# Designed miniproteins, single chains, continued (2), part 57

Each design is a single chain, and the fold is of that chain. pLDDT is the mean over its residues in the fold that is shown.

## One batch from the design tools (miniprotein)

Design m5952
Fold by ESMFold2-Fast:
Formats: C-alpha cells, sequence, structure tokens
Structure m5952 (fold): chain A 83 residues (1-83)
C-alpha cells in the first residue's frame, strides 16, 4: 500500500527527530491496521501528537493545535519549534 509506505516514511522521520520508542512502536501498530480513510486520519493526528511531544510542546498546546483551536504560541514554545 502506497499510503502505508508514506506513513512508514513519516514514522521513520519521527524516530530521527527523537520520538520515544514506545510512541514509534504504537504508531507502527496503528499503521498495520490502516484499512480506511478514518484510520488514516487517526494515525495522522497521533503522529502530530508524537511530533509535538518530541519537540517539547505541552500537551494542552498539542490538543489545541489538533482540534483546530488557534492560540498564539509563547516565545518559549516558538523556540521549541526551532530547536
Amino acid sequence: SEVKEELERAIEQLEREGAEEKDIEELRKKKEKVDSKEKVDEILREMGRVLMRTKGFPEDLVEDYLSGVAREPSEEELRLIEA
């Protein structure tokens, strides 16, 4: 599946970014179970959570971002994006 190949590439990028082994393993398990658009959307949201956690963002900012609730990041949070 081309979709599963793209998801694996994205997971490998998260691993290179320093994501925790537990998060990487969970994402790979979800990737293997992807058989619908809804499951693709679910794994993409989870990958976003893992990336934001790996970059050191607080959990509330991650959930606000993924829910589409825009808030202005603090200077400290902006530094985490650039690091």
Scores: mean pLDDT 71

Design m5953
Fold by ESMFold2-Fast:
Structure m5953 (fold): chain A 96 residues (1-96)
Amino acid sequence: MSDEEILAQVRLDLEQVLEFAVKAKEEGDSLEGARHYTVTAILLAGIWFTAKYFASEEVREEIIEMLEELKKQLEELNVDPLIIRAVSRIIEDIKK
């Protein structure tokens, strides 16, 4: 898998995380909210796994920058603090 393919996939996954995290907040305690929350968690786990095990050091640095930008956007949109915390923990673990 090329560095370009990894970065392209992570970028798409991060865009979907942002969209679904916002929808989860808007839909609240509904089944649709729970579905969007679950997909957000799965996508974040996939990004973590890709960064940790498939990315080069240079690509990992780029993923960290994209995750830090995502975190800022989620904070500005007042998304669920648990999602923001999950992103923060992923950033810290990838940096190890």
Scores: mean pLDDT 85

Design m5954
Fold by ESMFold2-Fast:
Structure m5954 (fold): chain A 62 residues (1-62)
Amino acid sequence: ANAAGAAARIAARNAGAEEPPDAETPEQASKNAYEAVLASGGSEELARKAGEGARKAAISMG
């Protein structure tokens, strides 16, 4: 839970997006980071990279 949320926030911040909502799973962290980047006007590629980073970080921390 905490690891997934932290991963999503870190990935979103690295992409220049605002803080995403809390995430409970690596998949949710990936989705939240992806959507946060798109909502902030980021590119599709940047959103995908943020999502991948969030998922990997959540798995590594959890």
Scores: mean pLDDT 70

Design m5955
Fold by ESMFold2-Fast:
Structure m5955 (fold): chain A 80 residues (1-80)
Amino acid sequence: MKLSVEEAGEIMAKVAEELGLERTAEYARRAAKREKDATEVIDLAAKAAVALSDDETARRFAERLNEALKGYEVPEVKFM
């Protein structure tokens, strides 16, 4: 399934909001408005999650995001 930049931003934002990462969610939505590639939106939002949270929260974010993205043709989100 093809993932749009808008869908990538909303998926990242919803996962971030579920984990209490409101700033990461806002950043994901802003990235979706600026970037042309869904993969770039995912990468930028994932980096924001790592920068704005602890290692445990970042790991949970990656796990939930990879689950949400299972149906899409995008690379697995990895931190570090």
Scores: mean pLDDT 72

Design m5956
Fold by ESMFold2-Fast:
Structure m5956 (fold): chain A 90 residues (1-90)
Amino acid sequence: SEKEEIIKLVKEIMDLVIEALEKMGEKEIAELYKERGKKLIEFMKTLSVEELKEEALNIAEFALEFLEEHKEKTPELYEKVKKLYEELKA
């Protein structure tokens, strides 16, 4: 379903942010994001497709801004999130 595809893209984006945090040595923050991300995904599953798409775009935009700020350490992760963001916009 469209909802399942959006949830999958959001999970992939969140995983890339967590990977960036781990690569930057922020292991405690990465673990916190893993725990909170699971709760956020469960909440997002309760949303309508329209609400879910809006929230997914907000998350993707935040992830892009975060990874752009840290692109010297994780340039490959920025490019991966950018591709997922374009998929969400389609």
Scores: mean pLDDT 86

Design m5957
Fold by ESMFold2-Fast:
Structure m5957 (fold): chain A 92 residues (1-92)
Amino acid sequence: MRETILEQVRERIEEEGLEAVVEEALRAAEEFRRRRAEVEAEAAASPAAARGLEGAALTLEAIAELAEEAGMPEEHVERLREAAEELRRIAA
């Protein structure tokens, strides 16, 4: 799963550009923070929702890894990793 997600993220970066992919991921992370209680409730109610959060966490972590390799700002990489860790914790 992780290898497939990393490949999909690389394809998106080639198509849209790294900056655009990172910006969209940061917006998604901020939306998750605003809706944290709702997301936690959804994951508790549905195994499918919990699996979706694990996939989202892997995607954000892959984007953060590629952003770090490309020398993107540490603040952006940190925010993406924090969101991924939080999503993974909720999914567990």
Scores: mean pLDDT 79

Design m5958
Fold by ESMFold2-Fast:
Structure m5958 (fold): chain A 71 residues (1-71)
Amino acid sequence: MEEKIEKIYKELSKKANAEAQKYLDKAKASNDEIERINYLIRAAVLDKNYEIAIELNKLNVEIMKEKLEKA
């Protein structure tokens, strides 16, 4: 999971405009996987990388499912 998030972070950081970079910085500072993914989704949308945003939303649903099943 972490590897996949890190790879997406690297892809987004290569093209990030100033607004997207703010959300990338917030994602890197967050210790919660759901928060990190939500910030990455915002960054992806701001960079118009909608395919990555969709992939991150799917990943978010998977993590939320696991978290709810453990709670």
Scores: mean pLDDT 77

Design m5959
Fold by ESMFold2-Fast:
Structure m5959 (fold): chain A 92 residues (1-92)
Amino acid sequence: MEIAEEVREAAAAVAKREGLEVDEEGLENMKRQLELAIEYAPEEKKKEAEEALRRIAEILREAAATGDVEAAAARMEPLLEKLKELTLEGLK
């Protein structure tokens, strides 16, 4: 899924801006988990999961540009929780 790669790239950009060592293996694992979240979401909710990931990628790109990582984390938290709920719903 292309959107999961966009989230990975945006997260790497944020880490570099903050002077953190980029954990490439951790970023690839994150990408895989995001791809699985879409795969396991109920069919009628897959588009909603993709929209949540697109929003997360947008927020991360803004954080990489502005450095406002705390605001970005707060904005992403409800979207990440939604993705978890969609994945769990699909597994039932």
Scores: mean pLDDT 78

Design m5960
Fold by ESMFold2-Fast:
Structure m5960 (fold): chain A 69 residues (1-69)
Amino acid sequence: TPEARAAALEGVRALRAGDLATARELFEKAHQLEPGLVLARDLALALESGRASLDDLLTGAQILEDILR
């Protein structure tokens, strides 16, 4: 949906700006609006758990942005 896409892209921007809390909330919102955005869910979970490196998170965000183009 357009709303899910907007939330996911805002999440990517927040992550690149270093606002991890906002990025997590926006990725969760994107997945809630569109359950098929599995990568948004996975990024939100990685941010919540703290298990992923920043480089892995940024790589995932780039892939998500490319999917949403």
Scores: mean pLDDT 84

Design m5961
Fold by ESMFold2-Fast:
Structure m5961 (fold): chain A 91 residues (1-91)
Amino acid sequence: TTQQNVNDVRTQGLNLTRRADDLANSGGSQQDLQNLATDNRNFVDTGNTVANNSSPSDSRDVRQMSSLASSAMARASRSVRQHQQLDQLLR
């Protein structure tokens, strides 16, 4: 059970990172960013629960995966925000 939960977190973290990189690099929408933000919040909550119930080494791995996903999310948010700032200045 614990090992399965750790593997699920790794899979979810990789999927979130891929989605975030796609948004940052090649034309994600504001809606895609909102969906990603919701999924990232759920992922962080799940990751914290798994980490609290895992061995110290597994807990460290889960927290590192959460950090990587959060970094990717920050890149996506920055990209979308830059587009919003340009649009606002043109209005």
Scores: mean pLDDT 75

Design m5962
Fold by ESMFold2-Fast:
Structure m5962 (fold): chain A 116 residues (1-116)
Amino acid sequence: GEAESGKRASESGGNVAAGKEPAPGSEEGSELASRGAAGGAGLGAGVAKVSGEKEGEGGEKGAKAAREGKGGEAAQRGGLAGIESGPEAGRLVGGGISLGGTAAAIAAGGEGAKGG
């Protein structure tokens, strides 16, 4: 379904940003996929930092998912880490989840429009 398309698009976005996989043949599609991957990577890295200071294991998993180009997974894992890491981390991750979710949706929209 649409959730599966979103996951595939987030993974493609990550690979495109890493230079491993070409975006579908539009310049706009490439930009959207790259922005999605960058948002997911940023969220994962930010959560890993905050969670590490508060012993949040999910932050490390979020950072790993972001490095693998899985923006949707990075956002989910980062969100869980933020909740477990305490109030300040939760506030930071809450904002980051919104941004990461938007970036993943942008990536999914770009890829999905190409018959994904």
Scores: mean pLDDT 44

Design m5963
Fold by ESMFold2-Fast:
Structure m5963 (fold): chain A 111 residues (1-111)
Amino acid sequence: MLAVELAKLIAKGADAEEVEELLKKDPESQELLKKIEKELEELVKKLKATADTAEAQKKLKEWLIEKAGIPKELAEKYADDTAKLQAIALARELLKLAGVEEKEIEEILKE
């Protein structure tokens, strides 16, 4: 599935050009990605508005770990890389909306 390849590239921090090429082949994944990105951006904006910078970053990391369902091992590996955690969260939500089972999502994102 193109959604799987797209999620793998996003999780790895692939070049925007590679992501754009795959999105052109799958309009459904493109619409899902835009929806998730907008939701995540609104969440980050709200957290920054309601707490100081350090507390906002802590709450964002906690949200990415608990609410987005990032495995503890990946969360610990990328604890100081909020951008990488956001990419993994975005990839997980894209796969969930595409109907991929949770066990398969974990295997896909281990790479």
Scores: mean pLDDT 64

Design m5964
Fold by ESMFold2-Fast:
Structure m5964 (fold): chain A 60 residues (1-60)
Amino acid sequence: EVIVTEVEVPRSTPLEEAKAAAERAAREKAGDRPIASIDTLVLPIPGTDRLRAMAAVTLA
């Protein structure tokens, strides 16, 4: 099972902080379930001052 979560942060947010926010949201969705892996992706949202940070969590 894979849980995908997405958060929107200001473009001025450091990449590491944006990734951490997405990972945190994904961990909250996983809750009590063991996590096998987490993969993150951060992309600018065209025409905005925002970044879209996504995390995909694979459950163990």
Scores: mean pLDDT 80

Design m5965
Fold by ESMFold2-Fast:
Structure m5965 (fold): chain A 83 residues (1-83)
Amino acid sequence: SESTKLVAEAAKEAIDEVVKGGKSVAEKTVKLPSGAEVEVIAALDDDGNIHVAVRFKNPEAVTEEEKEAIKEEVAKLALEANK
């Protein structure tokens, strides 16, 4: 979906700021076409592993199926970043 693509792009940017930049934590906020806001947080632990979290600020504006699709895509991006 378009929402999943927008959040995936924000997640890639946050991961790049941590992996390629000088940041231990990077946060991005994305506004979806539905008007919902999604916060993406990428963090580096002391072992060099990337962790990515997603928070829906107005979850009532996002379907459960869309939330799961977004979470799955972000999890895949975090896994790829740790290869």
Scores: mean pLDDT 81

Design m5966
Fold by ESMFold2-Fast:
Structure m5966 (fold): chain A 86 residues (1-86)
Amino acid sequence: SGAELAQQAALVAAARQGYRIAAHLYAPRDAAMAAKFAQQQADYQKQLDALVEQLRADPAAYRQGEASMAALDKEADAAIAAADAA
């Protein structure tokens, strides 16, 4: 269903943002680990793109998924900014 698809997209988006944060945090500490996390981020982005394409068939589910993804982007941006300020 559209609701299940939107939930799956949100989970994949959350995983992608987790790897984005990890890649950023590891970049000055362990370049090899940062590269692995960046690759995971890219792989999850491909999965997310495919799910978003499927969500476009259900405008209500698409709006819910888009709002959830925007909130996750904002949270991840804030986490990275906080880490850079420390």
Scores: mean pLDDT 88

Design m5967
Fold by ESMFold2-Fast:
Structure m5967 (fold): chain A 84 residues (1-84)
Amino acid sequence: SYEEEAKKYIAEGEEYLKKGDYEKAIEYYKKGIETAGKLEDSTKSLLLSAEALLGIAKVYEKQGKNEEAKKIEEEVNKLLEALK
């Protein structure tokens, strides 16, 4: 399913982040977002996209790009508030 595929891409992003391969980490998180966008369930799509975006924010933190990370975290907070 697209849900399982998106989760696998996000998990691969996390593994590349652990390895310090930031370029591949971002690539796989973006694939997770694209796959989550194919889900019929808009709530699951938003939650998986939020998880992948937070992964990208962690990559930016590891690179010392704290302002870019903060902007993504603020965007994710707005997305999650829209579900309330």
Scores: mean pLDDT 87

Design m5968
Fold by ESMFold2-Fast:
Parts: C-alpha cells; structure tokens; sequence
Structure m5968 (fold): chain A 106 residues (1-106)
C-alpha cells in the first residue's frame, strides 16, 4: 500500500535527520509528518481490523506520539545526546513497525 510506504519513508527520514544532527525544528516537523501518515494509514485500514487489533494500533500510535513529544522536549532542553536521541528514534521505529505489521495482516 502507498500509505504504508509513506509511513516507512517518513520513519526513515526521521532517523536520517537525527543521525545527521538536524535542528529540533526539522525533527519536530518530521515527527508531525510521521504522525499524520500513521493516522491516514490507520483510518484507511481500521474497517479491516478486528476490535482488538484496532485497540492495539490506537495504543501503539499514542505511545509513538508520546515518545516523539518527549524526544522534542528533551532536545529543546538540551537534555539529550545524539546517541540517546537515536535510541528514542529506534523505540519509535519498533512501535511503528508493530503498527504496520498489524495493518498489513488485515
């Protein structure tokens, strides 16, 4: 699906921005785009999901958005190293991969 591919593209862009030491503004914009593409993918696939799968996807989306917000706050405060930021992005990636696995299984 083009919508799932767009989520993967935005996730990859977020990783590249953090690896290259991009500004907090660029990282925030990338997180906003990732959240938007995740929400679009969810809305398109939700009718194909079981109630349990839909609940799990929504929980995982909330977790990914919360981690993204925490990353931005820590970066703005200067409280995160590049290594720590990359670890947080990997945690977001693991959550996103789980969301995409559920959506692709439908």
Amino acid sequence: SKFIERVREEMKRLQELVENGASVEEIKAALDRLAFELWKAYELFKDLLTPEQEKEVRKLMDEAISLGADLVKKMEAGEVTREEALKMVKEIQEIVDRILDILESA
Scores: mean pLDDT 87

Design m5969
Fold by ESMFold2-Fast:
Structure m5969 (fold): chain A 65 residues (1-65)
Amino acid sequence: MTELERLIEKAVKIVKETGEKFNIPKEEMDEIIASTREELRKLSVEEAKEYLDFIEKTAKDLLAQ
């Protein structure tokens, strides 16, 4: 896998784990995951890393509630 694809899969994993905790329906999760992959594929590796850091921090804050 490319470095960008590895970052995308890490972001998708965080989104999926966060969504599972909030009991988001599978159909909505599938759409969110597909949208996340599409948006991240448009970014550079550096931009994807910044986005992944943002998702990790946001997920941590949401899970701490």
Scores: mean pLDDT 78

Design m5970
Fold by ESMFold2-Fast:
Parts: C-alpha cells; structure tokens; sequence
Structure m5970 (fold): chain A 82 residues (1-82)
C-alpha cells in the first residue's frame, strides 16, 4: 500500500477544499463553483484511499483543481485591485 502517496493526495485535496472555502467567503458569487471543486477534490481523495491503483489519476485530477482555484483567486484579487 502506498501510504505516503495516499496521504499526499488527501493533503492536496484538503488544500483545494480550504482555498475553495476562502474563495467563496471572498466572492459569494463563486460559492456554487467552489462547492463543486470541493466535492470533486474529496471524491478523488476518497477514490485514492479506497483503491491505491487510482492514486496517480486522483493526484493529477487534484492538481488540475488546485490550478483552477489558484486562477480564480488571482482573478478575484485582480478585480479587487482594479
């Protein structure tokens, strides 16, 4: 069992959840999108925990979610600075 990799995937998913919650607090119009990102992150982490053969797939999906949240946060900051 890839315990270290499973924990890394879970930590990455928790990071997406945390940042998505922050995003929804800063911009309530993004609350629905943030909720979907949180649900996907949790789903991939749970899949990796139940089936280690999905660790790499889940990790890649969570990386894409991290990028989406980061892009949305950058856009919100840019709009607030303007």
Amino acid sequence: MEEGKVKAVRAAADGVVYRADELARIDPSLRETAEKLKQEAVKYAEEAERDPSKIDEAGNKILELQKKVAEMRAEVRARRAA
Scores: mean pLDDT 81

Design m5971
Fold by ESMFold2-Fast:
Structure m5971 (fold): chain A 82 residues (1-82)
Amino acid sequence: VSREKLEEEVDEALRRMGIAVTREALKNGADPEKILEDLEKMAESKNKLTVEIAVEGARLAVEAGIPGAEEVLKKAEENLKK
């Protein structure tokens, strides 16, 4: 029980960190092509947490108007459903 709660708290912290890093990269004018490339690699991951971070990161990229971000978001959402 305590171990399961700790694992959930760690996963949530990792999700928040991944989202925060993506948000700061977009805010600071990081290369959009590189952001998409990294998100696409994450979207193809076999790790569920990595794919969940890719979904949230791709949503932020879509909101920022990055070309191709909608394609990455669809890919990540489809992988998460498997």
Scores: mean pLDDT 75

Design m5972
Fold by ESMFold2-Fast:
Structure m5972 (fold): chain A 88 residues (1-88)
Amino acid sequence: KKVVLVKTSAPVTLKKGETVTVTFTLEFPEAVENAEVSLEALDLETGEVTLLKKEVLNLPKGKNTLTFTFTAPKSGTYQFTVKVVGEA
């Protein structure tokens, strides 16, 4: 069966050059094979979306933690989204 999961962070206000570490905890009732995982940053002031990471991997059943770092290219308010599309 197809699995689609989208999880969005709370907005965070950053200064230019500030680095934040974002962790998403994703829970799957079954292992997800050939999962396309994408991580995006949205600049809430401009509406610009930046793709931070995109990879295909197998995600095990249960809790999975995805951690990434983001350095703000300009001062603003940012929101991060992880999207998983795969088969389970």
Scores: mean pLDDT 81

Design m5973
Fold by ESMFold2-Fast:
Structure m5973 (fold): chain A 64 residues (1-64)
Amino acid sequence: MGQPVLAEPLPPEVRERFLKLFIKAAKELNATTGEDIYKAMLKAAESLPDPEERERVLAALRFE
């Protein structure tokens, strides 16, 4: 998506799952730099069980 998007934020449950996965991935990668943090976010998004939510989160990270 090239625009800020009119889509609402992710549902709270999905956001919480993503954040938990992100924190776990960041710890596993020993994230200390912005690049490591970004990679942890990508890994967390890829770990989401719903393929549609995974694509939406990945798209948001890419355009952010």
Scores: mean pLDDT 70

Design m5974
Fold by ESMFold2-Fast:
Structure m5974 (fold): chain A 89 residues (1-89)
Amino acid sequence: SMKERMAELNVRFAREAETSDLEEVERLAERARRELEELAREALERGEDPKEVELELEISLALLDMVVSIHKIRARNEEEKRRKELEAL
């Protein structure tokens, strides 16, 4: 199903993101967004309910954006920590 394939894609992205720097996470996210949109397009071509397809796509994109946001926060916190350590010297 589209929902299952979208979930698998998000899990794969989250796994790849854990071993990637922020720049790579952003590239992986852009690729994943395109793949999610393609899965939605294929579902619409199969005659699946447009409202159901839109809802599942929105949920999957929100989960993807949440993972990206977590990695951005982690990167910002690490940079702030390094800055404070330098100021303490």
Scores: mean pLDDT 85

Design m5975
Fold by ESMFold2-Fast:
Structure m5975 (fold): chain A 74 residues (1-74)
Amino acid sequence: MSPEELAAAVLAHVDRHLALARSLPREEAIELLTRLIETLRADRALARAQGLTAVAAALDEAIARVERELAEVE
């Protein structure tokens, strides 16, 4: 998988989880989104350490989307 393909996969994965969170009760949505953001932050640190600029940028965008959704649910 190319870095560009991986970046697209990251965003698609996050979009699916955001759609799932919107269908869940508030407490379950918060739990799902909190776990997702922790995973994405760890993945971003790893991508940056490996110089995967496209993947790191996609993870920055993914984290921003999850943070926005979490703020709306809380």
Scores: mean pLDDT 84

Design m5976
Fold by ESMFold2-Fast:
Structure m5976 (fold): chain A 63 residues (1-63)
Amino acid sequence: SSAARVAAAAILALPTPEARIEAMRNLARALGRGAIPALERVAAEDPSEEVRAFARELIEELS
C-alpha cells in the first residue's frame, strides 16, 4: 500500500541502525499487525543485516 511504502521510506531514511530499529518498534506499537507491510519492505531493503533481521523477528512476533 502507499501508506506502507511511505512508512518504510521514512524508516529507511533514518541515519543509524539504532534509529531505524527504534522507529520499527514505535510503528509496531502504534499499528500492531498493520505495521507488517512496512516492516516487510525494511526487511528487504535496509543496508544493515541487523536491521533486516530485527524486522523479520518483529513480523513473526506480530503474526
Scores: mean pLDDT 90

Design m5977
Fold by ESMFold2-Fast:
Structure m5977 (fold): chain A 61 residues (1-61)
Amino acid sequence: SEEARVRSFLEAFVEYALKHAKSVEQFEKAAKVLLEDIRKHHPEMVEYAEELLKEAIEKLK
């Protein structure tokens, strides 16, 4: 399904970003851009994406 595809993409993004982010601020900037895209093209996934990204930011702190 489209939702499964978006979820897989978000998981891959978080995995990659956690591995390569130089700072919390850099990750937050990338996450903000991604959330804007999700809000525009997959509004039904916004809540899931926000929770996933918030959890990732907490791991980087």
Scores: mean pLDDT 80

Design m5978
Fold by ESMFold2-Fast:
Structure m5978 (fold): chain A 66 residues (1-66)
Amino acid sequence: SEDERLIEFVEKLSDEELEKVMREILRRYDELGRETGELRQHTIRATAEVLRLVGAKTEVDFRKKK
């Protein structure tokens, strides 16, 4: 899957290379956020909140099934 390919790619990077890539992504994200304004920030926050709620629910369901 795409996730597996990403994990393998990241595992091949050195710690220094990984930090540089992460910093570049964060800088690009900050620049894009400035250009696109509030909508992207709202979408990211909403998505994170939903994922947290879904994660908590699935943990409860997992424990109930066991």
Scores: mean pLDDT 60

Design m5979
Fold by ESMFold2-Fast:
Structure m5979 (fold): chain A 96 residues (1-96)
Amino acid sequence: MRELAEEYRRRAEEAARQALEAAKELKSIDPETGEKKLKAVEDLVREAQRRLEEAEKLTATSEHGARVGATLAALTYGELQRKLDEVEAAKKAAEA
């Protein structure tokens, strides 16, 4: 479980970085939509950082804590990946 939590934490951090980059690129193509998406990504990244820190702390406490921590990290990754997908879709629409 600790290894799984670590893997999801890394994936979540990468998804956050990619989402921020994609939103900045979108802002260059469509400033109005891009600014809105960039703010949403920045807000989500701040929340995700707090959740990932909590997940790491939980993983260190017990077997149960490790399972909860892995679940939080996985959910956080899923939310960031979904946001990245939304921004990429908006970017494709703006480029059309």
Scores: mean pLDDT 83

Design m5980
Fold by ESMFold2-Fast:
Structure m5980 (fold): chain A 70 residues (1-70)
Amino acid sequence: SIMDEMIARLGKIDPALVPLMEALRRAIDAGDLEAFRRYSLELVRGLKRVMSPQEVADVVLAISEYRASR
């Protein structure tokens, strides 16, 4: 899935992002909006430390696409 590909890609950039992406996937799959908001905020903060604003936007769009496909 797009989420599995993104987790693999981000893990090569910063392994600390992997548990956060997995928690976000679980929140999406469970329909847990509170957990989704919390982990999304933490993820964006982490992404901003390791990649450009354009690359952060690409990750956010991929997550939105995954969420829309559920």
Scores: mean pLDDT 84

Design m5981
Fold by ESMFold2-Fast:
Structure m5981 (fold): chain A 83 residues (1-83)
Amino acid sequence: SSLQEEIRQLDAEIDQLDRELRAATDPRERAELAGRLGELQSRRLLLESQLYEQQGDVSMAATKYTASKLVRIGGELERELLE
């Protein structure tokens, strides 16, 4: 499905950003990259939720949606550390 294709593309972006995060040595740069990674991971979970909803799996859709929100909260906390 087109949603699965979007998820695969997003996985490639997440993988590249994760590599950049692992290579970064500056604490501030690491925090910024970690924040971006969290935002992309949250988006990926939201797309998975939509895919499960499309398949009629309401329980998994709700689970992935909740996981997306929790990752977003973690990312917002990391953003505060950039102050």
Scores: mean pLDDT 82

Design m5982
Fold by ESMFold2-Fast:
Structure m5982 (fold): chain A 67 residues (1-67)
Amino acid sequence: DEEERERKIELARRQAEAAVEAARRLAETGSTELLQSLVDAAKARQKLAHELGAELDVEYVPVKVVK
């Protein structure tokens, strides 16, 4: 169903935007280590997704904040 596919793509885009905002908020708290680890994890996930193929219409990285 194309509608379900579009919904998943839009959700992934919203999650990506939310992750960027979360990173900015973390920078305000001065938690540079946590911010960098999140960025590194996101980059690794994106590289893996691209290597797995273009069939992945959605590229979302789960943001896990652990202190």
Scores: mean pLDDT 58

Design m5983
Fold by ESMFold2-Fast:
Structure m5983 (fold): chain A 99 residues (1-99)
Amino acid sequence: SELEELRARLVELAERIAELVKKVASEEVKKEVDALMERIRRAAAEPDPLEALRGLTEALGEILGLGLKNIPKDSPEYKEILELGREAERVLREMHELV
């Protein structure tokens, strides 16, 4: 279904964000990223579409925040995080319109 495809797309975007953060992050921040990825996967598996959307929005916001704080602003990785964040916001808006 459309919603299933959008959920899968958000997980893919989150995994790419996690990879970028982990390249530059301390061991402590890597653990935070892993915990956030667990939350994202659980939210994506949530049967209630509205609760899934809420959980995905919150956890994606947190992992994007970690990326923006930990990746150097003058790096190509920082530009990629900003682009991934914009795409994630677009997908979340599309999901919101379908629930």
Scores: mean pLDDT 86

Design m5984
Fold by ESMFold2-Fast:
Structure m5984 (fold): chain A 85 residues (1-85)
Amino acid sequence: MKRFAEGLKKELIEVNPEMAEAIEKAMKALVESGLGGELGKAINLIAEDPEKGKELLKEVLGKAVPELTEEQKEAIAEAVLKIVE
């Protein structure tokens, strides 16, 4: 999780530095809520089908951190698409 969160920060710092804190909070909430398995499924799906994986990732983020705005979820999902191998 830490390496993944740092990857997200790097991608978003280039386009939106203010999102770095939101990403850190979202990743912490995902781990604390026990949704790490759901996050893993979304990441695997992004590697196979980026559009479907992005949609699933936004759902997982919404479950873990309901207060995330739609813009924040979109930015995090786009950053994940760039760092997923």
Scores: mean pLDDT 69

Design m5985
Fold by ESMFold2-Fast:
Structure m5985 (fold): chain A 91 residues (1-91)
Amino acid sequence: DEEIAKAKKEAEEKVEELFKKGEEEMRRISDEARAQEEAEVAKLRAEGASDEEIEAVRERIRRRGTQQSTEAYLKARAEAKKAKEEVEKKL
């Protein structure tokens, strides 16, 4: 009854908190990748790099950012699942 309802609410709140932290980490990774892209592109343009060279650097940075964001998302999901299972086991 009340104990099961309380445990379920605590599990839901913990999962929500972990997903929120995961979203914040993904945003940080995205912001860092964008800042790095802008800085490296500006440097290459100042050095007279071709549009082809600039596009290659942009693609490299974007691929790295996507990989890091995916890893952060999967980690957040695994932590959320574990936290939920640990609370449910206490029932």
Scores: mean pLDDT 80

Design m5986
Fold by ESMFold2-Fast:
Structure m5986 (fold): chain A 72 residues (1-72)
Amino acid sequence: SIEEMDKKAREIAEKLKEKGVDVSPQHVQIALALAKAGASEEEIIDYLVERLGVSKSKAETIVEAIKEAGLL
């Protein structure tokens, strides 16, 4: 559900914030939606960087957090 996805995005963003990496929960939510739709790591990183203006370093950090959560 949208509510469940939003909750997961917030949990991932908070976990990254605790590790000293501040990322937008909205960017995490978009990355999760792309992962659920079957996008690859490279496709998600490219989307975050080229379409949303996220730095490559932060985009890679978001994707790694999603992988660690078992969602990619």
Scores: mean pLDDT 84

